# Designed miniproteins, single chains, continued (5): the designs that were tried, part 43

Each design is a single chain, and the fold is of that chain. pLDDT is the mean over its residues in the fold that is shown.

## One batch from the design tools (miniprotein)

Design m17476
Fold by ESMFold2-Fast:
Structure m17476 (fold): chain A 57 residues (1-57)
Amino acid sequence: RAARVRANLEALMERYNMSLETLETLLGVARGSLGRVSRARLRDLARLAGIPESTLL
């Protein structure tokens, strides 16, 4: 799961030209913890970014 979440978030970074630090800040997670983000936080990010939840899950 962590690897898939990480890959999806890296794709989001590329698509929206976001830095890793910006994405970690938006998710409210500690640096280096992107792969361990909760599903609830991923859904919140998808909603804020206006993208389908399935894109990040």
Scores: mean pLDDT 65

Design m17477
Fold by ESMFold2-Fast:
Structure m17477 (fold): chain A 114 residues (1-114)
Amino acid sequence: APPPITVGGGPGEPSASVTSLAGVSLTLSEAGAEGRGFRLETADPGALLGLAEVIRADGHVTYKTIVHLRASSEAERERRLAAADAALARFLATLEAAGHTVTEVGREVVVEEV
């Protein structure tokens, strides 16, 4: 079975940032102006997935995707990116099932060589 999707940060994380992606922080705000940050669980611990600037208005959700990959080869990078994309697809399907339309307005992929 796929792992559960967790939205938000863990206990003890800073109040202004609910998650950290190896030096990249997601900011939690009340929105509608700035949006919210979320950390999503992936099937691969070497693939970290966050969403930033998540804004909901009139049944429409906009978001910026942040992916941090730890990889020693091209094949490992592709596998870990696929795990992050699968986790994102599950989260977006949850929003669409709730009646929202979703649009990615930015994407950042950071690769840490190992």
Scores: mean pLDDT 65

Design m17478
Fold by ESMFold2-Fast:
Structure m17478 (fold): chain A 73 residues (1-73)
Amino acid sequence: MEAELAARREALRAEVAALIARNEARGGPLTPEQREELEKIAEGLILRRLAEAGDPEAQAQVAELEKLAEELE
């Protein structure tokens, strides 16, 4: 299970990297700030997908982030 989730994480990370590269190829290079923002959003989405797939560490991290978001709102 854990190895399967790790493989899924790697696949999602590779897919996100490919999308960023394709966007840069079409529209020119992203600014460093735009790239970092997209990577941050992508990491959040990957974490959410892994939590939905049953990764207990991802589920714990999502729960922690949701608590922090509630405190900031």
Scores: mean pLDDT 70

Design m17479
Fold by ESMFold2-Fast:
Structure m17479 (fold): chain A 80 residues (1-80)
Amino acid sequence: GALADAARALAGATGASVEAAREALRAGGGVATEEQLARLLEAAGSGGLEAARALAGALAGDDSPVASAAGLARAAAGAA
């Protein structure tokens, strides 16, 4: 389903586990917030809140600091 695809996409983008990404998306109602991205990046050893903002911008383009489930799925597909 879309949430499972988004969780795989977020895991690939952050270096976190699919399970951690799924919990982050579930907590955000299907959307990865800056705080959730920061937690996933920190767990993966990739940085904190500033790295999360940069990643959110990259995943959403220039339009939003927060990535939707569909945006995350497309980002991971493009990164593969």
Scores: mean pLDDT 60

Design m17480
Fold by ESMFold2-Fast:
Structure m17480 (fold): chain A 82 residues (1-82)
Amino acid sequence: SELTETVNEAILKLMKGEISGEEAKKEIEKVAKKLGVPQDVLDQIKAAFDELEDGLKNGNVAKEIGAALRVIGLALEWELQN
């Protein structure tokens, strides 16, 4: 749950304008490395997070929601398997 909790917190902070997308990805990367998340999984999470940031910047609600769900889903899938 630590990875999923971290990505959820990062999403909420980004949506509130409390942190940048770069800061959010750094927090996720720090926790992912601590937990031994493979680089390919981390890269997928970061790519989905970039799509979330792009959706927020451009007011694309569908992209924002879809990307947020993908970030959460990737984190949950890895934690449930490990």
Scores: mean pLDDT 84

Design m17481
Fold by ESMFold2-Fast:
Structure m17481 (fold): chain A 100 residues (1-100)
Amino acid sequence: MEEIREELKKLSGEDLEKAFVEYLQKKGYTLPEDEAERRRLIAWLLHYLDRLLDPSVSQATLDAIREEAKKLPEEERKVFDDIFSNPEETLKEIVEIAKK
């Protein structure tokens, strides 16, 4: 986690967003066709990843984020569940895509 966190801090927000979109497309996830909805989904997922990388974030905060994720459309919720199940591996893949 600490090594991944340090690598993510070196990336600009724009580069991180682009890498995240490429990651989702590579995994075969269907992104929203509406650009505003797509940006909303990416921003929400990036916010969650930021919280996961912060060692000061409490378990209660992470649980609250998980509860909010249950309110997402089924397709978006599946993406969240996959990321949450393997956050370290997911983050490593995103970092590798960003380093291209």
Scores: mean pLDDT 69

Design m17482
Fold by ESMFold2-Fast:
Structure m17482 (fold): chain A 70 residues (1-70)
Amino acid sequence: KLSPLTKKTQLINKIVDKAKKAGLSQSEINEILIEVGKIYRELLKTVSPDEAIKKAEEYAEKKIEELKKK
């Protein structure tokens, strides 16, 4: 049993770890986290919390990969 808040915290930690390993700056990581938080809140209006986390994670992974290429 993991609460939605615990799952969100795990998502944030996973994104931070991946972004740091990809060589992103702290400002880039913070920008991704802000956008992920917005996406998660918007998705909660239409999809389940588990789907919202999955889609927010997919967005974060795509953004990390785009920034890594620069």
Scores: mean pLDDT 79

Design m17483
Fold by ESMFold2-Fast:
Structure m17483 (fold): chain A 78 residues (1-78)
Amino acid sequence: MDSNIARARALATIFRNWGNDDLADQIDAIIQAQDTDAISAFAAVFDEMVSANVNTDAEAQALRNDVVDRVRAIIAAS
């Protein structure tokens, strides 16, 4: 549980660093609401992002777009 919360919070921090405060605030709100399914899903997105083997700017942009879309889907489902 605590590990999933830590990784979900790390994902929120990444969104803030990207200048997307709105999505970061929504992730933080879901963590504070203790939505365990959404928290686990955010942690999984974070794990996939940090394990990604990105070698080009195009791959980095594609990963960022995929991560944003997945986070939006999790928020919509929560």
Scores: mean pLDDT 84

Design m17484
Fold by ESMFold2-Fast:
Structure m17484 (fold): chain A 93 residues (1-93)
Amino acid sequence: MPFSEEQERLLRYQAFLKALHELLGFSEEALEQLAELLLRTLSSPDEVQEAALRELLRKLGVSDEDIEIALELFRAAINGLEELEKKVEELRK
C-alpha cells in the first residue's frame, strides 16, 4: 500500500535507526537519542539535520569512521527506502 509522504519519512527514519543498530552495533539508548534528534529537526533542511546528527554522534563517542558510515546511511534514507537498502547491502561487503 502506498504511504503518505509523512508516513514514508517516519518509515525512513525507523529503517535508518535499524541499520545503525544492525551494522554499527548502536545501543538502544543511543538510538533513542538519535530518534529524538530526528523528530526535533524534522522541519529543518537536510544539511542542518545531517550536521546535528554528526554533532550528536561525536558527543556519543562514535568513531569518525562510523560517523561517516552513519551519515552515508542517513543520506540514503532521505533519498528513499530502496536507496537505504542498497547502501546497507554495499556496506555489508
Scores: mean pLDDT 80

Design m17485
Fold by ESMFold2-Fast:
Structure m17485 (fold): chain A 67 residues (1-67)
Amino acid sequence: SLDEAIKKVEELTKDLPEDLQLLAIEAVRHLINGDYGVAYRLLQVLKDQGHEEVASEIRDIAEKARK
């Protein structure tokens, strides 16, 4: 579910700066809603700031939430 996916992303990003945590939560929300253009731009910000593993995990969380 969306709520469970958001909780997983919150736990995944709890030690990141607040701005990046909020961005990660928006990214998973957009992925689940099918807003891929916005979601991929948000994930790119995470990758550019050195959090490529986090961005990958967010994609996995969203994919599992849609099944």
Scores: mean pLDDT 85

Design m17486
Fold by ESMFold2-Fast:
Structure m17486 (fold): chain A 77 residues (1-77)
Amino acid sequence: SHMEERKRKLKEEAENYRKKFEELVKQGQTLADQARKAYEEDPEKARELMKQAQDLVKSAAEYFGKAYELEKEIEKL
C-alpha cells in the first residue's frame, strides 16, 4: 500500500532525526563537562566551550522538532 510505504519512510526519517538529536545532546554534555573542568584554570576557555555546548543544544532542539513533527504526521495516517 502507498500509505504503508509512506508511513515506513516517515518512521525511518524520524528515527534518523532522533539519532542526530541524541548525538548532539551527548556532544553538548561532553563540552559542558569540559567547560566546568576548565573553569578554574582558564575561565575564558570554559566560556568558549559552554557557548559551543549551547550551540549544539540549539541544533539538537531543531532535530527534536523535526522528529516530533514527523511522529505527529505518522499518527494522522
Scores: mean pLDDT 88

Design m17487
Fold by ESMFold2-Fast:
Structure m17487 (fold): chain A 64 residues (1-64)
Amino acid sequence: MAGYEALSPEDLGRGLRALAKAKGLTVEQIAERAGLSKEDVEAFLNGEKRLTPEQLAALRAALA
């Protein structure tokens, strides 16, 4: 792979959905752990909303 391009919001959402599923976490649990609203997490995972870098870091930490 020769691409140094940042992942799109859609690609990030797919990766985070896969992590959540692997860990058996619900959208509610992810939102609670990340300090985000359930609606924001659902919209991001559906590719309907972009998160700030800080919100993305919190979401990734919640899935760790």
Scores: mean pLDDT 72

Design m17488
Fold by ESMFold2-Fast:
Structure m17488 (fold): chain A 81 residues (1-81)
Amino acid sequence: SEAERVYRELVKYGLELLAQGLSAEEAIEALVRYAKERYGLSEEEARRLLEFGRRALAEGLSAEEVLRAVAEEIARVLDRR
């Protein structure tokens, strides 16, 4: 499905950012920026996704768990279009 394709692509990109030595916060910001550029997220959608990722990180999720959660939420936002 489209949502599964988007999710897999975003997870791969996010994990590559962590492998390159980015912090969780930097990886969240880069992932949302990538999705905005590639899939055309609005400013409001991008802002809410950043808030979502930062909140998940503050609640104690690992960097990988947060990136997977943000990727899933991005795929969900795009699937609603």
Scores: mean pLDDT 87

Design m17489
Fold by ESMFold2-Fast:
Structure m17489 (fold): chain A 70 residues (1-70)
Amino acid sequence: FEAHAQAAADATTLEDMQAHAAKAVRADVESGGKHAETIRKMQEAMGVAYKEGVAKGQKLMAEIVKEALG
């Protein structure tokens, strides 16, 4: 989970962000769903990236992942 979530936070394109977030979701489901709240917030950050631009979404994604992993 952590490696894929961090990769989503480091992504500079929407496509890379979505790909890494999808891998994070899969890893969480396989581990029993402990990160459901973090995944919901990551999905909101992807929505911001799509609607308001990748830079804004990436900033929010980085904050969410830092809070979850730090």
Scores: mean pLDDT 77

Design m17490
Fold by ESMFold2-Fast:
Structure m17490 (fold): chain A 77 residues (1-77)
Amino acid sequence: MTEEERERLKALFDEVKKEIEKMKEQGFSYDEIIDYLLKKARESKDPLERLVYETAAAFVAMQKAIDKIEEERKKKK
């Protein structure tokens, strides 16, 4: 990667993290956040931007899986 691409990748990653946290604060579900990120990845023509959004979507999906396991444990009857 060029230095410019590296700086842009880091900036994109920081912005995407900020967007995810803001959406969580606004009460969006994990599914809504994943859908948003995947839509952004699909619409992105920049390979670096697409990579960042796809990676972020996978991370949110993993968080959803963890929360589901925790909810199943809390649901104890």
Scores: mean pLDDT 77

Design m17491
Fold by ESMFold2-Fast:
Structure m17491 (fold): chain A 65 residues (1-65)
Amino acid sequence: SMEEAREALREALARLTEDRAAVLAALQGKDFSGARTLLRELLRVARRLDLDVGDLIPLAIELLS
């Protein structure tokens, strides 16, 4: 469910504490150094919950804002 996806992403992004600024910059199109790390985490969560990675991008932006 989307609620489970939100919680899984919150946990995954919390583990990226040191890279959070780089990940946010990649989402804002300012710096792509964090994009690989973000994509890896999104793909991991999508695979685990049987969801499309595209559905997780808006949730990741919300959680990083």
Scores: mean pLDDT 69

Design m17492
Fold by ESMFold2-Fast:
Structure m17492 (fold): chain A 68 residues (1-68)
Amino acid sequence: MEEEKEQLVEEAEERVRKLMEELKVPKEYHEQALKRFREMAKKMLEEAESVEELKEKLDLLLESSEAA
């Protein structure tokens, strides 16, 4: 189920990009924010015991990004 976890990370990354566009974040910060997100997502992917746990962690990360 590694493939399913990878798909969740890719979907979350796409959502981060869309949120930055909606919030009109300067383009120069998009690459930096995505790099940071990828680092956090990679750690979550390694630590998550299941697809469901990974999804929950990613949802929390995205919610925090929206609140900021």
Scores: mean pLDDT 73

Design m17493
Fold by ESMFold2-Fast:
Structure m17493 (fold): chain A 68 residues (1-68)
Amino acid sequence: MTEEELKRVALALIESQRGAGADPAYLDAQEKAVREGKDTPLAKEVLEQAERILKMRDGGLAGARALA
């Protein structure tokens, strides 16, 4: 997991929320914080969610090995 992968997934999550009808002003602030590398609670929240998703996807291949 790299910082660039984390940002990519975080931005994809923000875009998904836009499509779901979330507040555009909130999402714009969060997207800006992520893109600019700002250490804000908004950026941390989505980056932590992105990290969990990346660990789940990476763990999907590794987890199959652990369960087998």
Scores: mean pLDDT 73

Design m17494
Fold by ESMFold2-Fast:
Structure m17494 (fold): chain A 90 residues (1-90)
Amino acid sequence: MEKELKELEKKFIELLGKLVDKGLSEDELGYLNYLFAKYEENKDTDPEKAIEILRKMIEFIEKLLNNEELSEEEKKELAELAKISAKKLK
């Protein structure tokens, strides 16, 4: 578990760096911030849930880096969660 988590964190950091260099929309940043907050909440108490969230973040970043079209459901979730993240920053 610890080794798997460490490898996934390393991959996430590398992919996030590439995505930042490419440019992030406010909605994409908001969605990633929401998922990262959930990851941090679960990291110590539910490592399996934390790994699941981290994998979801990695998949999302890979789709953006490959210019893959998000599904309508993914776009809706992104927009809704980005609004929640933006509201917490005010």
Scores: mean pLDDT 74

Design m17495
Fold by ESMFold2-Fast:
Structure m17495 (fold): chain A 88 residues (1-88)
Amino acid sequence: APTELTPEELEEIQKKAVEILEEFKKLLKEQGYSDEEIEEILYSDEARKKFFEELKKQNPEVEQSQIDAGLELWKKVVKLAEEYKKKK
């Protein structure tokens, strides 16, 4: 299946997820978010949901489906990065 990964491919994806999170943390820091606020957005489902709801209020042209997709993507990226950190 297209989603069937080898252990090596999974580790590469997990490593890339860590790199994506580090880039995102840097962008949020540059936008004036505190380290504590960034950690809440990344690891708290409730804080992440509030962040994306606020983003939609500031950008009403963004479709709700795009916000929902962003939330699901961040949940997956955070989980992959956490799994990589537990292995190393």
Scores: mean pLDDT 72

Design m17496
Fold by ESMFold2-Fast:
Structure m17496 (fold): chain A 80 residues (1-80)
Amino acid sequence: EFDELLAKLRELRKKAKNPKVQKFIDTLLAEVERARADPSKTPEQVVNLARAFLKAAEQIIKNEKEKTNEPVILHIEPPK
């Protein structure tokens, strides 16, 4: 359902702490709401648009997490 897709987009925006990513997802959310309010758009088109935006947002967040997922070894105990 459309509302569930909106909820998922909002969750992704919450996970995106970076302002650039937040702005991007917010723009996607606004576009989806505009499409929903537009009577010339079919419900199927609105849902498909929301799904495409959700996938794009999820991919961006995953890419950021994978880059930050670098294992850092900073605990080195002196040998005896």
Scores: mean pLDDT 70

Design m17497
Fold by ESMFold2-Fast:
Structure m17497 (fold): chain A 61 residues (1-61)
Amino acid sequence: KPSKEEIEKEIDEAMQLIALGVAKVVVSNHPTPETLEEELNFLRKMGASEEQLEELRRFGE
């Protein structure tokens, strides 16, 4: 049985994936450099990895 800390880490990872998905939707609806920069900053504050940030940059171009 996973520990409470392992479950919390898994939830945090799921929340980061949800945040990335939301950022992609926002960038798709508002494809501007300013929107992309705002969503990248949002993901950084949420603790997103460099790979996730790079994925959003490539998606937003």
Scores: mean pLDDT 77

Design m17498
Fold by ESMFold2-Fast:
Structure m17498 (fold): chain A 116 residues (1-116)
Amino acid sequence: ATFDAVFAPLSPETRAFLKALVEKDEEALREIFSDLDLTPLDLYFIKLLANPPEGWEPESLKRLREAVKAGDTVPALRAAIELLEDLSRNPIFSKEVRDKFRELLAEVRAALAALE
């Protein structure tokens, strides 16, 4: 299944966010946050999230890539929820960036609930 088929229940913005992470596209990931007043730390850690150094990649991000590769919508949505929960609770991000992660998380949770 294509990436867009796996995440068909999600909005184009949420799909673009998850696609940027899976494809390690820093420019696409920055676009998701383009309307936010990002701190220098937000910019640095968004860059690291797109291209994590060896040993720094969150396990939830690895699980997202594996679930997308498998091509099944429900496991992929569950992996996206785990990643967004981790990101929304990470104090390294500003409140504005964490609030954006919570917004994306709420959408993914609603999409999964609609399939149950």
Scores: mean pLDDT 82

Design m17499
Fold by ESMFold2-Fast:
Structure m17499 (fold): chain A 64 residues (1-64)
Amino acid sequence: MDHALDLVTRSADELRDKGDKLLKEGKESDPETGKELFKKADELYKGADTLDDGGDYIRAERDR
C-alpha cells in the first residue's frame, strides 16, 4: 500500500524521467525546439526537487 511519502517519491522520479526524455529529445530536435524542451526539463527537475523537499517534511512528521 502506497502512503503519501511513497507517492511523492514516485512522482519526483517520474518528473526526473520526463526531464531526461525531454533533454534527449531536445538534443535531437531543431535549435528552437531544443531550447523549449530544455526549459521544460529544467521545470520538471525543479518540480522533482520540490517534491523531494515535501517528502523530507512528511518523513520528519512520521519520525517525530
Scores: mean pLDDT 74

Design m17500
Fold by ESMFold2-Fast:
Structure m17500 (fold): chain A 75 residues (1-75)
Amino acid sequence: SGSELANKLRQEIDDIRDQVLRLAEEYRPLDEEFYEMAQQASTAEGVYGAASAGSKLDPRLGSLGTRALTNLLRL
């Protein structure tokens, strides 16, 4: 059902957000702006934006951004 799918997509974006935040904390001394973007990311679009901004620092952020974009297109 649509409700089950919406809940699964929200849980997935929450997991992606947590991973982006952990990487943002790790890279904070190199990119404070990325850290601030990650802290403010409350939506799938925000998580995608933060992960994309951080993708230059770590390929894991590029992968997380792709996952967030896929999630956003299904919301």
Scores: mean pLDDT 84

Design m17501
Fold by ESMFold2-Fast:
Structure m17501 (fold): chain A 94 residues (1-94)
Amino acid sequence: SMEELERAAEGAAEALVDMSLDPEHHPAILTLLDNLEEKYELSEEVKEALKKAKELLKRHVEEGKTEFSPEEREELFKNLFLVFLEVFKAEAES
């Protein structure tokens, strides 16, 4: 099930990165991330990853940038992957 959880987390992270390419989706993504933080007891490492993902999304909107660099997309993916992996592990344990 770990391999299945990792694949699910990769898929969820990739889907949100793809959605984030349209700034109109940023409020919905930020709401989702806020709901995950409220619903799940996340480790300090994953809370930091969540914070980094939220800051990257907010900064992109505030700076009026319409496109993520490849490095920003990779950073967003890595942070979202950690968040979803812990969330999916928590759901599997419930």
Scores: mean pLDDT 81

Design m17502
Fold by ESMFold2-Fast:
Structure m17502 (fold): chain A 98 residues (1-98)
Amino acid sequence: AEEEAVRLLTELTRHLKAGIEAAKNGDVETAEKHFERAIELARRLGEVLGDPQAAEDIVETVRKALEAAKEGNIRQAAIYSVAASLIGVGALVDRILA
């Protein structure tokens, strides 16, 4: 359902933002928990949209965000987090236009 997809995408985006905020404060453990939650939400979003490829692309992009955060590269982690959100938006748009 479109409403469920919007809810999942909103929650995913909030966890990505919280992960970046934790990473900015040097709290990598909290950042990891938020990024892992974003990965779970991405997989559920892919199921709801019927788009497993979009789910995998979001998951891989969030994993890159976490790796950058662990290296202290907060700018790169933020770029990957925004990119992951945009992949989710694209998948939702594709569903609406189907």
Scores: mean pLDDT 89

Design m17503
Fold by ESMFold2-Fast:
Structure m17503 (fold): chain A 66 residues (1-66)
Amino acid sequence: MSEVEENGRLFAEIVLSLIGKSLEELLALPKEKQEEINEKALKVFSEVVKDLKNKEELIEKVEELK
């Protein structure tokens, strides 16, 4: 697997958990539905990544303050 495919797989698993879907359920869906869920998940993930980035910066600032 390429790095892109491996990262995409991890991304899919994480975001599926966030939207309340399992990998088993995703694999049972037709390809069109899988792509649709992935598109929806990508939008949700962009917001989560933004929030995580802010949290990481906050944690680093708190550690620097100590």
Scores: mean pLDDT 64

Design m17504
Fold by ESMFold2-Fast:
Structure m17504 (fold): chain A 89 residues (1-89)
Amino acid sequence: DREREAAAVRAVGELFAELARSLGQDEAAERIRALAERAAEAIAAGDLEAAEAYDAEFAEVAKPVLEAASPEQLAELRARLAALAAEVE
């Protein structure tokens, strides 16, 4: 189900964007949200090549955010990602 997959990608993007905002990285948060939305649109359209490209760029933007996060913030992000995965399935 492409719509369910697209919704999951948007939700993941929002969790990472929230982490970036909590670290004062507002530009990274905006970029993460934009990339997640583009990836979700590509998935909904069946454009796997575009979705993979946006996913790769998302990973590069998210890397500095994850490196700046505290162990406590990373644990919270992991817990929320696990809860989201359980809700989607």
Scores: mean pLDDT 83

Design m17505
Fold by ESMFold2-Fast:
Structure m17505 (fold): chain A 89 residues (1-89)
Amino acid sequence: SELEEQGLKALKQGKYGEAIDLFKKNVEAGGSVEPLADAYVLRGRSFYGGRLYSTAAEYYEKAAEVLKDTDPERAKEYRELAEELKKKA
Protein backbone atom coordinates (compact mmCIF):
# COMPACT_ATOMS: atom_id res chain seq x y z
CA SER A 1 0.00 0.00 0.00
CA GLU A 2 1.02 3.67 -0.40
CA LEU A 3 0.99 4.16 3.39
CA GLU A 4 3.34 1.17 3.83
CA GLU A 5 5.70 2.51 1.13
CA GLN A 6 5.69 6.00 2.72
CA GLY A 7 6.38 4.44 6.14
CA LEU A 8 9.33 2.44 4.78
CA LYS A 9 10.80 5.62 3.24
CA ALA A 10 10.46 7.40 6.61
CA LEU A 11 12.23 4.47 8.36
CA LYS A 12 15.14 4.66 5.86
CA GLN A 13 15.49 8.35 6.74
CA GLY A 14 15.51 7.59 10.51
CA LYS A 15 12.13 9.30 10.94
CA TYR A 16 10.77 6.65 13.32
CA GLY A 17 7.85 8.75 14.66
CA GLU A 18 6.60 9.54 11.13
CA ALA A 19 7.02 5.88 10.11
CA ILE A 20 5.05 4.68 13.17
CA ASP A 21 2.19 7.12 12.39
CA LEU A 22 2.07 5.97 8.75
CA PHE A 23 2.13 2.27 9.71
CA LYS A 24 -0.64 2.86 12.31
CA LYS A 25 -2.79 4.37 9.53
CA ASN A 26 -1.93 1.38 7.32
CA VAL A 27 -3.11 -1.04 10.06
CA GLU A 28 -6.34 1.00 10.50
CA ALA A 29 -6.90 0.54 6.74
CA GLY A 30 -6.57 -3.26 7.13
CA GLY A 31 -2.86 -3.56 6.44
CA SER A 32 -0.23 -5.76 8.09
CA VAL A 33 0.87 -5.15 11.70
CA GLU A 34 4.43 -6.38 10.93
CA PRO A 35 5.84 -3.06 9.60
CA LEU A 36 4.39 -1.26 12.64
CA ALA A 37 5.99 -3.78 15.02
CA ASP A 38 9.33 -3.46 13.16
CA ALA A 39 9.17 0.36 13.44
CA TYR A 40 8.57 0.11 17.20
CA VAL A 41 11.55 -2.28 17.51
CA LEU A 42 13.83 0.05 15.53
CA ARG A 43 12.82 3.03 17.67
CA GLY A 44 13.40 0.90 20.80
CA ARG A 45 16.90 0.04 19.52
CA SER A 46 17.60 3.75 19.00
CA PHE A 47 16.70 4.48 22.65
CA TYR A 48 18.69 1.42 23.81
CA GLY A 49 21.77 2.78 21.99
CA GLY A 50 21.28 6.04 23.89
CA ARG A 51 21.04 4.05 27.18
CA LEU A 52 17.41 5.19 27.64
CA TYR A 53 16.43 1.70 28.79
CA SER A 54 12.96 2.50 30.24
CA THR A 55 11.89 4.21 26.99
CA ALA A 56 13.43 1.39 24.91
CA ALA A 57 11.41 -1.13 26.99
CA GLU A 58 8.19 0.84 26.31
CA TYR A 59 8.73 0.51 22.54
CA TYR A 60 9.45 -3.24 22.77
CA GLU A 61 6.22 -3.58 24.80
CA LYS A 62 4.36 -1.69 22.01
CA ALA A 63 5.81 -4.13 19.45
CA ALA A 64 4.69 -7.11 21.59
CA GLU A 65 1.15 -5.70 21.95
CA VAL A 66 0.86 -5.20 18.17
CA LEU A 67 2.02 -8.80 17.51
CA LYS A 68 0.09 -10.60 20.30
CA ASP A 69 -2.61 -12.11 18.03
CA THR A 70 -0.64 -12.52 14.77
CA ASP A 71 2.77 -13.65 16.09
CA PRO A 72 2.61 -14.65 19.78
CA GLU A 73 6.17 -16.08 19.69
CA ARG A 74 7.70 -12.74 18.59
CA ALA A 75 5.39 -10.93 21.05
CA LYS A 76 6.80 -13.08 23.90
CA GLU A 77 10.40 -12.36 22.81
CA TYR A 78 9.81 -8.57 22.86
CA ARG A 79 8.04 -8.73 26.25
CA GLU A 80 11.03 -10.65 27.68
CA LEU A 81 13.44 -8.13 26.13
CA ALA A 82 11.43 -5.24 27.67
CA GLU A 83 11.56 -6.90 31.13
CA GLU A 84 15.35 -7.35 30.78
CA LEU A 85 15.79 -3.67 29.83
CA LYS A 86 13.73 -2.54 32.83
CA LYS A 87 16.32 -4.26 35.07
CA LYS A 88 19.01 -1.97 33.56
CA ALA A 89 17.00 1.27 34.03
Scores: mean pLDDT 88

Design m17506
Fold by ESMFold2-Fast:
Structure m17506 (fold): chain A 66 residues (1-66)
Amino acid sequence: MSPDQKAIADAAGRLYADPRVPTAVKLAILDALRNGDYRTAARLSAEAARAVGDEALAAQLEAILA
């Protein structure tokens, strides 16, 4: 696993544990990861991180997408 893929998976795990993230968003992130679609997983995770006020995590994931 690349460092970027690991960062995306770790972020998804943190957001999955966060009760403020809607279940539909959590499932969409998991589906993207299951399909190997790390770009979609990073985008959805960045959106979820920003929505819960984790600007540092959102910026990290957005940098991977650049």
Scores: mean pLDDT 83

Design m17507
Fold by ESMFold2-Fast:
Structure m17507 (fold): chain A 83 residues (1-83)
Amino acid sequence: MDELIKWIVEYAQSSELSKAGQPVGLLGGRVSPLDPNKVIIRGVPGRSSEVLDFVEKKLIEEGVKRGYPKELIEKLVKEHVIG
């Protein structure tokens, strides 16, 4: 569990994700100053839902490629990714 949470936080901050998300208004992610297991997603104002949906989709796709169960990734993304 801890390794998957760490990967979610790291990938959400990656330049790869930020570049892929530019067309939907993704500006990037940063670790929450209050909780190192949470990441705050930054997007263009007015597009927060589209940006968060894109990030969640990419985390699920890449997590499944890494061999993690889809349901587990979805749960941890909901708990640890803030839009």
Scores: mean pLDDT 82

Design m17508
Fold by ESMFold2-Fast:
Structure m17508 (fold): chain A 80 residues (1-80)
Amino acid sequence: MEERAERIIENAEAAIRKLVSDLVKKGASPEEALAFAERMAGAVRNHLLSLGAPQELADRGRQRILDAAEEEVKKEVEKS
């Protein structure tokens, strides 16, 4: 389970970085981009729980996705 969960989390981190970067570049506010990231992070957490992942692992995955999104949004805002 942990290896499968790690792949899901890594893929979600990569996807969210690209997506929030694209959103901000297209004129979305940082708040809008982060709200989107929150929804995706929650969906991934729920998916991990549905696969039988421990709550701790699912919560860590959610936080990693949110941290990745926040870091990427900050980088894009600093360029603007």
Scores: mean pLDDT 83

Design m17509
Fold by ESMFold2-Fast:
Structure m17509 (fold): chain A 77 residues (1-77)
Amino acid sequence: SVLDKLKELFDKLREELQKAIDEGLTPEQVREILDKGIKEMEKVLSEIKDPKLQEYGKTLIDRIREEVEKALEAKEK
């Protein structure tokens, strides 16, 4: 299903971002990974016709964006 594709993309992106952060990639490199992943998720969301599923997908994008920014801010000296 489209929802399963969205969840798969979310899980893969979250894993990739966590690995990048753990490996000490720069904030710019981490944000590049985030931007690419968000674009893939937005592409899947464009195929969703159900307003509730569309909203759910938007909350996933917002959540991962917030998680990354908080993790990057925590590295600021």
Scores: mean pLDDT 81

Design m17510
Fold by ESMFold2-Fast:
Structure m17510 (fold): chain A 57 residues (1-57)
Amino acid sequence: MSPEEAARKGAEGGAAAGKAGLGADAGSQMHYWQAEVAGGPEAGREAGRRARELAEA
């Protein structure tokens, strides 16, 4: 999955989780982004960082 795809999907997942009351804070969102990126913790961190920048842009 591309970093941009992972970022978009992770952001959507985080928003959905917040809406459902499962976790709306930044920590929960970062965890979901890491889980969505099938590349391990390093790739997850990179995707999470990109997702945050993309969401703020």
Scores: mean pLDDT 55

Design m17511
Fold by ESMFold2-Fast:
Structure m17511 (fold): chain A 97 residues (1-97)
Amino acid sequence: SKEIKELEEELKKAEENSEERISLLIELAKQYIKEHKSEEALEYLEKALEELKKVFPEDLVKLKSKSILEDLLHEAEKNKDFETAEKIRERLKKLES
């Protein structure tokens, strides 16, 4: 995908431990969801969640992680990527426990 290549090039230029990097990782996860590449989508989701821990204080990490997971769950359901959707639901349950 041209969109994936452009996002990967922007990701290489993005500052480490930045909100921009988190946004690019989320957009990459969404693009892989649209292409039904669940493994790659989940990889970029986990990278976004790890980057979040480096950028924000602990209290905001939980809140923002929930927001990201809910956003990507919506994208996965909309694109009928049921494998990614199920993995995101499992992750959301762990955040609430």
Scores: mean pLDDT 86

